Designed miniproteins, single chains. Designs and how they scored, part 100

Each design is a single chain, and the fold is of that chain. pLDDT is the mean over its residues in the fold that is shown.

## One batch from the design tools (miniprotein)

Design m3490
Fold by ESMFold2-Fast:
Structure m3490 (fold): chain A 66 residues (1-66)
Amino acid sequence: AVGAVVTLRAIKDYTAKTPDELSLKKGEVITAKIVKIIDRERLEVQLLETGETKVINGKAVHPISA
């Protein structure tokens, strides 16, 4: 849901295909607030540590703690 804080773990290495996408290394953990649900595969999130807004590819991450 928009406004929810989520913790995501990268399940594989992912190289950003656009400047707006977040690049990930397998095993990397990200805590972010969901800003917008673009579609089933893409989420716009605000990274809690930096405040930066990025698009995450949902196929490269798995939710943890839920």
Scores: mean pLDDT 76

Design m3491
Fold by ESMFold2-Fast:
Formats: C-alpha cells, sequence, structure tokens
Structure m3491 (fold): chain A 63 residues (1-63)
C-alpha cells in the first residue's frame, strides 16, 4: 500500500516517525496534482523522496 511504502522510505531516509502523517498527506496531494498513477512505483517513490527532502529542509531552517 502507499502508506507502507511511505513508512519504508521515511525510515530509510531518517525522517522521524512523527512526520510520517505529514509526509503521507503531502505525497497524496502531489500524486493527485501531478496526475501520477499510484501503480507506477518508480514515480511514487520519486515523489516520496522529493517530499522527504523538502520536509527535512524545512526542519533544518527552523533550527
Amino acid sequence: SLEELVREEAKKYGLPDEYIGLLLENVRSRLKAEGVDPSDLEAVRRVIRETIEEIKKMLEKKK
């Protein structure tokens, strides 16, 4: 499922568990906005990774 894939990528890239909900919501929104097919696992993983990077950059700026 998308949720399982999001959780796996979040753990792999060191995003804290508290941000998984935010990550999942942003990924769902981006997939709809960009018209990405949820079955296109490569495109979905790309969106997840890009969203993780954006969240990490946002958190770093708030330090």
Scores: mean pLDDT 79

Design m3492
Fold by ESMFold2-Fast:
Structure m3492 (fold): chain A 74 residues (1-74)
Amino acid sequence: MPRDSHTMSTKLVRHPVTGEIVPEFLYNFMKEVGAKSVEEALTLWAESLTTPEIALEGLEEGEELRKKAEEEEK
């Protein structure tokens, strides 16, 4: 059993359609979203992943949207 390089425990599986090796979580994601191809699933997966920087930017936008909504509801 490997114990040194055990961060995400991501297993690689061979996709039966494309013949390429993809992470198991990506293959499972395809089944969940009903993606018809690995390329489509990769696009959706990449967009669902966010960096801490994007998350912080989203918080700032959310705060501004809340203030605007309060002003309009007067």
Scores: mean pLDDT 59

Design m3493
Fold by ESMFold2-Fast:
Parts: sequence; structure tokens; C-alpha cells
Structure m3493 (fold): chain A 55 residues (1-55)
Amino acid sequence: SDEELERAARELLEILLNSRRENNEPLTDQQVRDLVVAMLVREEGLSRAEAERIV
């Protein structure tokens, strides 16, 4: 469902942002968000605007 997709996307974003903080990763918060948006567009067939609304 859309709610499950939104939940999964937000959980993935949180995991990636937390990993970045713990490991001093070179990716910015914005770059991590952009990556999640790109994944949602590619894998789930969402428009960029819809993916950006979720993230």
C-alpha cells in the first residue's frame, strides 16, 4: 500500500542518515534524500514530486 511504501521509504532514509552520522560518511543529508528519491522513482515508478513528498 502507499502507506507501507511511505513508511519503508522514511525508515530507509532514517537508517541512511543515522549510518552517515555514526561513520562520518561523506554524503550530506540532502544527497541521502536525493538518493532515496531516485530509488523510489526507479523501483516504485513514482513521479519525482511524489517521491519528494514522501521523503
Scores: mean pLDDT 73

Design m3494
Fold by ESMFold2-Fast:
Structure m3494 (fold): chain A 87 residues (1-87)
Amino acid sequence: SAEEVERALEELLNEIINDESLSEATKEAAQKLLEALRARDLEAALKAAEELFKELIKDYKVPESLLEEAEKQLEALKEAIRLALGL
């Protein structure tokens, strides 16, 4: 359900925000996505998801060979956001 997806996204974002091993930029991006989800702003949420994903790639030092799999994860996140917002 949309409510279950929204709850799972909020739980994931709170884990990122409270992860001491991640950069402040990644935590800030996660906070912006959480705020956009709570405001039910799809455009802001999708933009924040792209920024969060960019910062996560930097923090985890994702190698070029895994960028295609990383892009699939971003698409899945965007789909989860649309479902959470009832779209």
Scores: mean pLDDT 84

Design m3495
Fold by ESMFold2-Fast:
Structure m3495 (fold): chain A 66 residues (1-66)
Amino acid sequence: SSIEEEIRKIVSLPDKALALQKITDLLREKRPDMPKEEFKAVARKVQKALLEGDREKAIEIVLDTL
């Protein structure tokens, strides 16, 4: 999937703050209907996975949300 490859590139960025920003921008674009509280919960889960260095978990969370 081209979207999975895009997500994988983003989560592999050395700047984890930039990676989180790009993932949240992607989620807003693909899921503009998502409630604010659900969006915040997903963003926190992605941030935790990125900070722990678990790229596969970050990818899984994003794909499950899309």
Scores: mean pLDDT 87

Design m3496
Fold by ESMFold2-Fast:
Structure m3496 (fold): chain A 96 residues (1-96)
Amino acid sequence: KAAEELLKLMSPEMQKGFLEGYQDVLDGVPVEEISAKLRELAEEAERTGDEKKYKYLAGYRAGAEFMLVLNSDLEQEKLDEYVEKLKEEIKKLNEL
């Protein structure tokens, strides 16, 4: 439910990143590999200056972090606060 709401707010490139990051955590990809991929995506975005690559990076980070947060011992109220904050960050990125 929350993931669907977040996806509706995202640009196509952010949606692609979000779904991949979400899936990687769901598939049990180690956090170290997720961190390595985030580093690689950040370096590529910085190197090219490509807005689509920055949006994909933002999506991938959001998707992976969202799943890691869901897998944590955080209470529902804190999860709801996280989702609301993420919605605001997505809106700001879409305005760039």
Scores: mean pLDDT 78

Design m3497
Fold by ESMFold2-Fast:
Structure m3497 (fold): chain A 80 residues (1-80)
Amino acid sequence: SAREVAEKAAKEVEEAAKKAGKKLIVEYVPGEKKEEALKETAESLKNAEKTGEVKLVLSEEDAETSERAAVAAINVLERL
């Protein structure tokens, strides 16, 4: 389910953030806000070195949004 995908995404990104020494903040949005979710996640990742925090915005209604957000976050965190 989309909820299970979001939960798995949050867990995987939490592990990556912990290894990178960053704090993870998870937020959930409705499916129609999928573009906003991806945009907010991307902006947070750009500032992660400066803030020490990563904001991961997921959807419990759209599995693809959660998967894309998690992949973007993990790719950036692995390079920090």
Scores: mean pLDDT 81

Design m3498
Fold by ESMFold2-Fast:
Formats: C-alpha cells, structure tokens, sequence
Structure m3498 (fold): chain A 74 residues (1-74)
C-alpha cells in the first residue's frame, strides 16, 4: 500500500522489509499469531495514520493486549 511505502521511506527500508521486520519483532516477543497477522494487515492494507500509530505503539513498548485492542478497534 502507499501507506507502507511512505513509512518505509521514513525508516530507510523497503516496504517488504518493514513488514517482515515488524512481523519478526512481534514473533520474537512471543505475540500470538492472531496479533502478528493483524499487525501485518494494518501495515499492508491500513491507512498511513493507522500504520504509523501501530509503529509508534511498538516503538513505545506497547503490550500485546494494547496492540490487540488497537487492531480490533480498526
């Protein structure tokens, strides 16, 4: 999506690399598959605003419960 392309430029990575890095990061934190796939969908299919908020939550150390609640609110 255009949203993930714009965010990837801000992080100086390719869009696919950004998605893969986030998925790997969440799996390394032992987040559930449901939350990991929800996060992937937000990055690939969501708006710029939603994708950016997801990344900011992760950068601020949000819990799995907070990330799940955010994804479920969309």
Amino acid sequence: SEAVEELAKEYNVDPETLVDNVVTFLRNLSFSDEVVEGARRVLEEGSYEDAKELLELLENGASEEEIRAFIESL
Scores: mean pLDDT 83

Design m3499
Fold by ESMFold2-Fast:
Structure m3499 (fold): chain A 71 residues (1-71)
Amino acid sequence: ASDEELIEAILEELRRLGVPEEVLEELSKAKSVDDINDFGVRLYLEGREEITRKIGEAIRRARERLGLPLP
């Protein structure tokens, strides 16, 4: 799967997990999964640990759906 396809799948799973629209909009600017993980670390440092946890779960679900190796 392309990075674009994986990012779209991650965003769909995040929306299903109830992540706020402002977070989804920022993550939609990501060019790779590494960008998403970096943003998740930033959110964790800002005290938004719940969202960081949801990002990890969304990445796992998206990779499973696309048949990719789990992280």
Scores: mean pLDDT 80

Design m3500
Fold by ESMFold2-Fast:
Parts: sequence; structure tokens; C-alpha cells
Structure m3500 (fold): chain A 84 residues (1-84)
Amino acid sequence: MMEEDKKKAEELKRLAREAAERGKQTGDYARTIGEVVTNAIGSTKEVIKATAEELRRLAEELKDDPELSRTLRQAALNLDSIVG
């Protein structure tokens, strides 16, 4: 993976964690997580894959919040479907 792609993947992973925390605080899960998905779509295939993996990991980590966990899993599936 190119150095630029590595930095972008790390930034999107951080944004995914931040979006999950903000969604938890505001109850606006679809909006905060949707922003991460939109940002990832404009990136390379490798960055999209890394972002989907982080969202899936967060969904498992936050499984005690069923709405947030479901939204994170759905976002990961949406990103996986874009990567051809």
C-alpha cells in the first residue's frame, strides 16, 4: 500500500471511531457514520477495505448498543459492496 493510502486509511479509521462516539452521544448514528462512508467512497480500494474492516470491528466492540452496532455493520457492508 502506498504511503498516502496508509495515512488516509489511518485517518478514516480514526474518523470512524470518532463518528461512533459522537453518534452514541447524539443518537444520530446514521448521519455521523454516513459521513465516514461518504469520505471513504472517494478513496482507493485498499482504503475502503481498511475502513470497512474498522467499522466491522467497532460494531463487534460496541455490540451492547444494538442500534449503533447494526448501523456500523450496515456501513461496512455498503463499503464492501462498492469494492469490486
Scores: mean pLDDT 79

Design m3501
Fold by ESMFold2-Fast:
Structure m3501 (fold): chain A 74 residues (1-74)
Amino acid sequence: MDELARERFLGELSKLLNVPKSVLEKDKELLQKVFDEIKEKAIEIGEAGDYSKAPELQELAKKLGEELLEKLSK
């Protein structure tokens, strides 16, 4: 993975969820799965050419991030 892309993603997710990056990095495998899911959705939107779906990508990122935090708290 491109470390720059990972750092940007981690920074944006940290900001979106209002938690430190270190909390999100507790399980690197789960964090990677969240990144991959968001990336797949972003590619789908781009291929469809329908950028009006961009808010759905942000909502997905928030939902997956909240689910990640719940799993990390167990």
Scores: mean pLDDT 73

Design m3502
Fold by ESMFold2-Fast:
Structure m3502 (fold): chain A 86 residues (1-86)
Amino acid sequence: DLEARVEQLAQQIADAAQAGDLARVRALTRELLGLLVDAGYSREEARELAFDRVLEQLNQLVRQGKLTMDQLIEALGVVREALEEA
């Protein structure tokens, strides 16, 4: 199920961000982008979908007090870079 795999990867990216593992954030973001492209989305659509799904998971962690705003900003920067490089 594509939706379940997308949700799982977005959650793993958020967990990596919470752990401060930015290398893992980058690697998993590239994996998520590849998954969406392989599923038939254009690169532009895949970038938008990947970013939105990761942002949703990061926002949930911030609301739960599990991620700081500084960690969210840093993680989003890495996510954007990974999406633009691919």
Scores: mean pLDDT 88

Design m3503
Fold by ESMFold2-Fast:
Structure m3503 (fold): chain A 98 residues (1-98)
Amino acid sequence: SKGEEYKKELLEEIDKALAAEEKEEIDLEKAKEYEEKAAKYYSKAVEAYEAGDYEKAMEYFYKSLLYLIEKYKILNDKESLEKLKKWVEEVFLEVWAP
């Protein structure tokens, strides 16, 4: 299913972020840009969900999470990445597809 594809891609991107080099100079401006993009797609996901378009809602939420992963990667926030990985593994599909 498309949801299973999104879950797999999210887990792969989180694993890449966790394996990335850390303790570099943090680009706060770029992290803020990714935060704003994540918020934009989250808003679109909520609008699609409220409209009953669960397929679009899942797609927009997937895109929001990709930007959130990039933000945590830039911030060297491995704790947030590990928490996000557990959430994606355990509950991502339950939120969008019974």
Scores: mean pLDDT 82

Design m3504
Fold by ESMFold2-Fast:
Structure m3504 (fold): chain A 72 residues (1-72)
Amino acid sequence: SDLIAALRANAEQLRQRLLGLGKEAGLDPATVEAQAAAILAAVAAGDGDRVVALLTAWEETLKRARAEKLAA
């Protein structure tokens, strides 16, 4: 609950970090915006399980994109 409250209080900062990380990793802007919106919606809803699941999926997406960018 404390984590969700902190993320909700800093939602715009979280959004900017997600967008920045996606851009740095070379991800498609539309995909980054959609993923950021989904994470922020889960935070706004207070759905901790969904927040964890979406952030975990986001981390794996960034890891894959960065690996592909380095192999280019």
Scores: mean pLDDT 83

Design m3505
Fold by ESMFold2-Fast:
Order: C-alpha cells, then sequence, then structure tokens
Structure m3505 (fold): chain A 71 residues (1-71)
C-alpha cells in the first residue's frame, strides 16, 4: 500500500542521513502537488513527520509515527 511504501522510504531516508531526508521532502512535495485525495494526504503526513524530525532530531518519535501510518 502507499502508506507502507512511503513510511518505508521515510525510514530509509532517516537511516541514510539529513540530506536524504531533505531529498525525500522535495519528492513528497512534488507528489502532493501532482496528486489529490488519499495519496496527497499520506504524502503530506509523511512530510510533517520528516520535517518534525529535522527540527527536533527525535528519531524514536519519527519512527513511531511512521509505524502508525503504515498500520
Amino acid sequence: SVPVQLAQQARDAIDAGPDAVRDMLLQLAELSRAHSGGLRAVAEEVARILDDYLTTGDREAALARLDELAA
């Protein structure tokens, strides 16, 4: 499913480092511009999680929110 795929890509970006997270945020912004409905909503939620992570450095909080999204 799209939430599972985007959550996994976000985890991989967190593990790769801040530049990968920033690159994924750009991809999520493009995805939200190109699409509507549920796909936009999921892309925007993943972007919020990653933006919060870049601001706080709280990896555990980010991973917990991504787990919730993938459930």
Scores: mean pLDDT 86

Design m3506
Fold by ESMFold2-Fast:
Parts: structure tokens; sequence; C-alpha cells
Structure m3506 (fold): chain A 78 residues (1-78)
């Protein structure tokens, strides 16, 4: 399904942005990771069955990681 593939791609992109934000301490990159993770959750919610449930869980875990990195980046950027 197109939505499942798009959710998986956005989760992967969000995780890459989380990694970059951790290294650069740039809050804007962390904010982009949060945005990508939220879009992934929205797409995953439209996927039926156990695959959709798994993608929603992965996207929510990615969002949590992105939010943690944003908090750290904002502390360093003061």
Amino acid sequence: MKKALEAEIKIGLALIQVGVAKVTKDPKIAERAIELAKEAIKLAEEVPGPLGEKLVKQANETLKKAEEVLKEAKEISK
C-alpha cells in the first residue's frame, strides 16, 4: 500500500534528522524530525491491520526521540 510505504519512508527520514540534530544541536533540524514523525503517524493510522499498528508504534517512538533531541538542542542553543 502507498500509505504504508510513505509512512515507513517518513519514519526513516525522521530518524536521520534525529541523528543530524543530535550531532549539530540544531533545534530547527529537530523540529523537522518532529514534523516528519507526525506525518508518519497520520499516514500509518490510515494503514489497516497489524502493519498499520506496527507503523503507528514506530512513528510514535520516533516522535518521542525527536522531542527529546529538540529539548537538548534548545538547552545548548541559549
Scores: mean pLDDT 81

Design m3507
Fold by ESMFold2-Fast:
Order: sequence, then structure tokens, then C-alpha cells
Structure m3507 (fold): chain A 63 residues (1-63)
Amino acid sequence: MSLEERVRGIFDANGRTPSDEAIRLLVEVVGDDEGLLALHTGKLIQHAGDRPVTVADVRRLVG
């Protein structure tokens, strides 16, 4: 299973829909640390609320 698939799974489990570009950028910026990926995925979900997560959200919160 890829890191992108794991991140998508976390969003899916929380009823949120990220863009494919947002998932790719998150994995690229955070890297291979599953704990940091889970932490930043949680922050993105909270920041976005009920709206889809976008690449702009990733750039703002993660870099």
C-alpha cells in the first residue's frame, strides 16, 4: 500500500474528500513518516471542516 493510499484512507474514514493533487503534495512535503502524515491529515480535516481538502490547504498548513 502506498503512502498516498494510506492518507486517502484516513480522509475516507473521516468522511472527507481530498483532491489527488492535495494528497500527492502532502506526501511529497511530509515524506515517509506515517505519524506525521496522520497528524497533518488530521489538521487538514479540521481546517477544511465540511468542504473538500485542496492543494491550497496543504500549502497553507504544511508548506
Scores: mean pLDDT 78

Design m3508
Fold by ESMFold2-Fast:
Structure m3508 (fold): chain A 73 residues (1-73)
Amino acid sequence: MGPLTTQAQRLVDLGKELIAKGKELMKQGKVIEGTSTVLRGIGYLVQGAILAEQAYKNGESSKEFADQMREVS
């Protein structure tokens, strides 16, 4: 519920959107562009998971939230 928790959720959501967009590009035959977009999405998921862990350590969120964000990366 603090700023770090909100930012972590936003990064995870953006990562998921990029992965979905990358898969759509691959379906259209743009395999290299799609793969690059998926990799960028994974990077956002990792950043979100790190920020969620920091939010937990700072007392802004629960361990369960940090674990959930880490599970998607």
Scores: mean pLDDT 79

Design m3509
Fold by ESMFold2-Fast:
Structure m3509 (fold): chain A 87 residues (1-87)
Amino acid sequence: MSPEQRALLAELEAIRAEAMALMRQSENRELILRGIGLVLRAIGAIFQLELLIKTETDESRVLATGRAEIARLRAELAELRALQARE
């Protein structure tokens, strides 16, 4: 794997870990349910990116796909943080 591909996987793992931490620390039903969904989507994104890294020869496409997925998941994580801030 390239350093850039490794960095994208690390970002997805960080999103998953943060979503798990928010979910685990919360008693808010809405945050827990959204957190579960985000964790599952992050796991799916990690699996898909690892598969893409193994099968796609065009690194630009791998990086573009990974960055787009990370941006989407980061937006969802920001929504969870906003929900937590409302308590």
Scores: mean pLDDT 83

Design m3510
Fold by ESMFold2-Fast:
Structure m3510 (fold): chain A 99 residues (1-99)
Amino acid sequence: SLEEKRKELAEFLKKTADRIEKAIADGVSPEELARLTIELLKEYSKKAKELGFNGTAIGYEKQAERIEKLLSEGKDDEVVRFATELAKRLKEGAEYLLK
């Protein structure tokens, strides 16, 4: 059902957000943070697509591209800020899906 798919997506979102927040809390480098975040966003995008949330999948693939661009431009502070805000939004999205 759509409700079951939303719950599965919410669980995956929370797990992704927790991993990003842990990396930030552990003080990993901006480069490592960007690589981890890109990998997790691509995995999440794939999961969203498998569950039928194609728009969500495209959106998060674009977020991965944006972080990759910030890293390539040497904008390390913007990478950390972007990852921090992304993790917060992913947690909020998970909470919304579980309502």
Scores: mean pLDDT 84

Design m3511
Fold by ESMFold2-Fast:
Structure m3511 (fold): chain A 85 residues (1-85)
Amino acid sequence: KRVEEIKKKLEEVIKLALEKHKDEELAKEAREVIDETAESANDSQIKLVELALDYLKDPDPAAGEAKMKEARRAAAAERGIEAEE
């Protein structure tokens, strides 16, 4: 079921990339990730998909950029890179 949830989110990323941002390369990458995810979804893949959706759904580029910066800080902290202190 987790795999199905990620596939739905990736399909939404494809739709937003093509319809809102006209980014065919991002849509292609998302399709490739769907293929990978059908075999072995993990928490990192889920997190990245959610971050991409947040960015693409943001109607304001400045707000989307700010959210992506916050998301990158959280991802860096998980990798052992302290960005808050």
Scores: mean pLDDT 60

Design m3512
Fold by ESMFold2-Fast:
Structure m3512 (fold): chain A 70 residues (1-70)
Amino acid sequence: SADDLKARTIALIQQLTDLEVQKFLSQGKPEAAKLVQEQGQDLIEQAQTMTPAQLKELTASLEQQIAALQ
């Protein structure tokens, strides 16, 4: 469903944001970690008004970014 797609997209945004925040904090870059956290929150807000097509495209991009960090 569209609600399931939105929930999955938000979960992936949170996952990517958490991974990047943890990475920057481990590197001693708290300002970069803060910026990433703020950008993640902005993206979650944008996802609330996205179409199913936009959510699918964003989900694919997020999955690729998460895979690249592993």
Scores: mean pLDDT 89

Design m3513
Fold by ESMFold2-Fast:
Structure m3513 (fold): chain A 80 residues (1-80)
Amino acid sequence: SEEEDEKLVEKIEKLAKEAIEEAERLLAEGREEEALFVLEEALGLIEIEIGIAKRIGDEKLAEKLEEIRKKLEEFLKKLK
């Protein structure tokens, strides 16, 4: 349902925000490998949800999730 899709987007946005905050904390502590792991784990989870959305034909959900993935990818590229 659209309401369930909205809740999923909110959940994934929170996941992405928390992953970035945790990665920034780890970087401040000199724990670069752990920061990369946290971001890559979050990206993997988002990619699974995008794949599911595309498979069930929910293009709007997939588009919203891809915008969140893009923000995480941009942050991760700054670390590599």
Scores: mean pLDDT 84

Design m3514
Fold by ESMFold2-Fast:
Structure m3514 (fold): chain A 75 residues (1-75)
Amino acid sequence: MVEELSRETQRLVDEAIANARAGDWEGAERAAKRMAELVKQYLEEQGLSDLADGAAKVVYNTVLERAEAARQAAA
C-alpha cells in the first residue's frame, strides 16, 4: 500500500501548504499531525516501531517547514 500511502501523504502536504497560504496555520498543523500519524502507523505495520516516533516527528517538522516557506512566499 505504498502507492495509497504516497497519495494520502501528498494530499496532506498540499492541504498543509494551502492552509498556511490562506493564513490558517491551525489547519496546516492539523494536516501535518495527520501525516505524521500515518507515517507512524505505516512504520509500525512494517515492524519498524523503534523508528516510528522519530520518523513521525521529522515528517511533522518537514511539512510545517514547507508550509511556512509557502506562507512566507505568499507574503
Scores: mean pLDDT 80

Design m3515
Fold by ESMFold2-Fast:
Structure m3515 (fold): chain A 72 residues (1-72)
Amino acid sequence: MTISKEELAEKLLEAGRKVGGLVGPTGAIGAALGELLGVSPQGGYAIVRMAGRELGVDAGDAEAIARAILEA
């Protein structure tokens, strides 16, 4: 599945901001990424954790992840 970096950054930022109160920010971002990639929420969570490590950003910081994607 092909998605623009701008669209990806916006979707992850929105997910981290809106649902952080119900689940941890990393869990919310992971669930959104899972839907975008067609994998389970648990799979999205694992991918977000790995991507955060590779990008050198906090996987729970939706704004840092969005900025890293936009600057890539």
Scores: mean pLDDT 66

Design m3516
Fold by ESMFold2-Fast:
Structure m3516 (fold): chain A 75 residues (1-75)
Amino acid sequence: MIEEVKELFDEAIKDPSKASEYYLRIIKLLEEMGLTTEQIKKVLTLFNKALNAYKKGDKEKAEKYRQEILKILES
């Protein structure tokens, strides 16, 4: 499931206009993985920050948020 979440995240980053479509799938997978509501909210917050950073051309900041998401998923 972690690999599936990573793939959905990468797809959403490549096409931010489709991010909303991928959000529902990401939430469902995170729930299936047994993450708490607070952990899911944190992941979604970081995901939105990463998308906004990409829209502004700040790839370094976007990658930082992406790594924070992966750290939560791996814990």
Scores: mean pLDDT 76

Design m3517
Fold by ESMFold2-Fast:
Structure m3517 (fold): chain A 90 residues (1-90)
Amino acid sequence: FSELVKKASEGDKEAIEKLTEALSRVIQESDDSDEELAKDIVIQLALALGKSEEISEEEFKAALEFVKAARAGDKEKALEKLEKLLKLLS
């Protein structure tokens, strides 16, 4: 997981696609609120990158948009929003 997240944060397109697919499956199978999933995702990605657990408003908004796109099955939008989130965390 951590290696995949690091590669994705560096702009590896294949890693971004794999991470988007894996996280989208978890989101689609979860009964948690979009806000709870967004917070959990930001924290997990930040920890994988060796960053603090402090969440900015911009990071949370990007994660929330990713969760909503993933839940809706919008693969293109989900990938775009995850890429934005990873750049904010880099």
Scores: mean pLDDT 80

Design m3518
Fold by ESMFold2-Fast:
Structure m3518 (fold): chain A 89 residues (1-89)
Amino acid sequence: SELEKMLEEVKKKQDELGEKVYNLMLSGGASIDSAQAASKMAKDGIPSSQLPVDIQQQMKDLKAQEEALKQAIKEAYEKTKDEKLKELL
């Protein structure tokens, strides 16, 4: 329950960062295709030299939080074999 809520919060922040990147790329004169690709990379935590350093750092921090939560969920699943936890991975 708590781990699921924390993972949902991180994913929401990743989505918000993706939207921010999309708008920043478009305002900077990027094509729609490039802006969409950059937005997806931001959501997936993939660093890109096309993005500001602050955005790259936010991507890395959120990805690290997601991976830490997924490890915690995996450990909880190994102990409980609760299929609901498996759905979060």
Scores: mean pLDDT 80

Design m3519
Fold by ESMFold2-Fast:
Structure m3519 (fold): chain A 69 residues (1-69)
Amino acid sequence: AGEEAAKLAERLGLYEVAEKLLNSNKEEQMKLINELLQDESIPEADKIKLTLLLGEISGGKNFPVIKIK
């Protein structure tokens, strides 16, 4: 889950975020992914993938996140 999120961030050119995701605990990973979901420069298709990864990191629970537009 965190590794998949880091790979997605790396594909988006967000190498610093990807490194943070690999070295963070679950709470920090969820915070970083939620910040990416609020970033308007990220494509909607990638935001859908990030939302799924958030659910996986939270143990399949709905994580309180901002809805994508």
Scores: mean pLDDT 71

Design m3520
Fold by ESMFold2-Fast:
Structure m3520 (fold): chain A 61 residues (1-61)
Amino acid sequence: SEAAARAAKEAVVRLLSGAWSAREAGRQLEDAGLLSEATGARMSPEALGRAAGRALHQLSS
């Protein structure tokens, strides 16, 4: 969905710019249904960035 793609893009941009913590970015992806809460809590910022980028790629069909 466009909402999920927007959420993933926002999470990537905000995480990489340092505007959001890894937890805040993970929560955005969880709210969009792109990441489980348990997985997001354990991911590094780099892993969250990769997960958000992958989600964007999957939603760009």
Scores: mean pLDDT 66

Design m3521
Fold by ESMFold2-Fast:
Structure m3521 (fold): chain A 81 residues (1-81)
Amino acid sequence: SLLALAERERAEAERLLEEARRLAKQGDFTSAAEILRSLGLDEEAARVEKAKSVEEALEIIERAERRVQGRFDAARAVLSR
C-alpha cells in the first residue's frame, strides 16, 4: 500500500540521517552532505558542506530531520485521514 511505502521510505531516511549525523560528528561534512543530497535536501547539504564546526553541522542535520519528519507526518495524515 502507499502508506506502507511511505513508512518504509521514512525508516530509510531516518537511517540515512543517523549516518549523516555520525559522519558530521567525525568532521566528515562532505560525506554527510552527500547523504542529505540523496534525500533531496540540497539546501541543507550545501549548508552542511560549508559548516565551520561539528555543532553547526549537527544543527543543520537536526533541522533536516525535522523537515523530513514533517513531510512523512503530513503524508501519513493524508493517507490515514
Scores: mean pLDDT 80

Design m3522
Fold by ESMFold2-Fast:
Structure m3522 (fold): chain A 68 residues (1-68)
Amino acid sequence: MPTFRQRAMRLAREVEEMVDAGVPLEEIREFVKRKIEELKKAGWPESDIRGFENLARDLLRDAESRLA
């Protein structure tokens, strides 16, 4: 099982790659939402899910600033 840190770094990298590729913000939001739902279904602890949700919020805020 990947560590929280490894999965968080992967999520951040995936979002950065999408921003750099000019992917529409709405697609990035859907991608992030889907990834968090996958993590919930995989049985990650609620504390880790909160960590991913906080990271996702910050990543989407940064993406919105760069793409809008």
Scores: mean pLDDT 81

Design m3523
Fold by ESMFold2-Fast:
Structure m3523 (fold): chain A 67 residues (1-67)
Amino acid sequence: SMDERVEAAVEFLKKAKEQGKISDIKELAKRIKSILDSEEELAKFFERAKEILSPEDFEKLKKALEE
């Protein structure tokens, strides 16, 4: 379901942060795009991701996911 895919992307992001694997923004964006299927799922992911990441890291990830 949409909620299950959003939660999977969020859990992946949390694990990447815990493991210090946030610096490769392109690889993070690629993996997240492979989990999410729609713009609605991406919007829900952004609402969750901004609570997990610093504002700077969130903006980098958002740009990579949109462009």
Scores: mean pLDDT 81

Design m3524
Fold by ESMFold2-Fast:
Structure m3524 (fold): chain A 91 residues (1-91)
Amino acid sequence: SEARERLIEALKRFFEASDAGNLDEMKKAGEELVKAVREEDDLTDINAAMIAVATSIASERSAGRYDLADVAEKTLGEVAKIADEKERRLA
């Protein structure tokens, strides 16, 4: 689906900004990732995105990039909130 393709592209851009160490681009990519998650209804794809972002938090902290880790943590929080809302609607 286009929603899945947008989610994959948003994740790719988020990690590209993370790898580049660009705080402003990572913030923008995080906002786009949250938008892509809102458009995706496949909870498996959303859960995969959450795991990927959570892994990024640990990686950034290990590298001493605490500002990038904070962006990833905020992004994970927003994605988790959307996932919880979508799961609740299916119950």
Scores: mean pLDDT 86

Design m3525
Fold by ESMFold2-Fast:
Structure m3525 (fold): chain A 68 residues (1-68)
Amino acid sequence: MLSEEEKKEEEKILEEADREALRAYVTQGIAAAIEVLERYRRKAEEKGLERAAKELDRSIQHLKELAA
């Protein structure tokens, strides 16, 4: 099970990913937003933050379906 600090890190990475993806979407479009989310997903996987990585993967999938 994740510690409270690890849970807080998961929340922080998800909040940062959402903020940066929204910025990319507004300024550069949906493809740029997807790339931002993919970078944060890799970072979450490298840190062993499985829940954050899974949440980001779902967001990426949804955006790719909309971008098609």
Scores: mean pLDDT 81

Design m3526
Fold by ESMFold2-Fast:
Structure m3526 (fold): chain A 86 residues (1-86)
Amino acid sequence: MGKPGDSVVVAATSEAEVAGLEKLAGDEIEEMRVRVLSSTETSAVLEVELLLKSGRKLRLTIRVELLSDTEARMTIESVEEVEEFS
């Protein structure tokens, strides 16, 4: 499971972004909720709640930074295991 500061570089597509999140989480995603906390022209900070295939629930803060028109970096700013989503 990813730690704060862990990052992946992905194609700037929803499919590749989900795969990047699965790599950072260390498991397949069954359900995902995303809230945008802040955004600029080249970056966003997202709150992401994940239900994993293992049954674990995670709340992550992810920074997304555009590297080019086709690539983005996703970085874990924080991660918590939660009992339930609010």
Scores: mean pLDDT 78

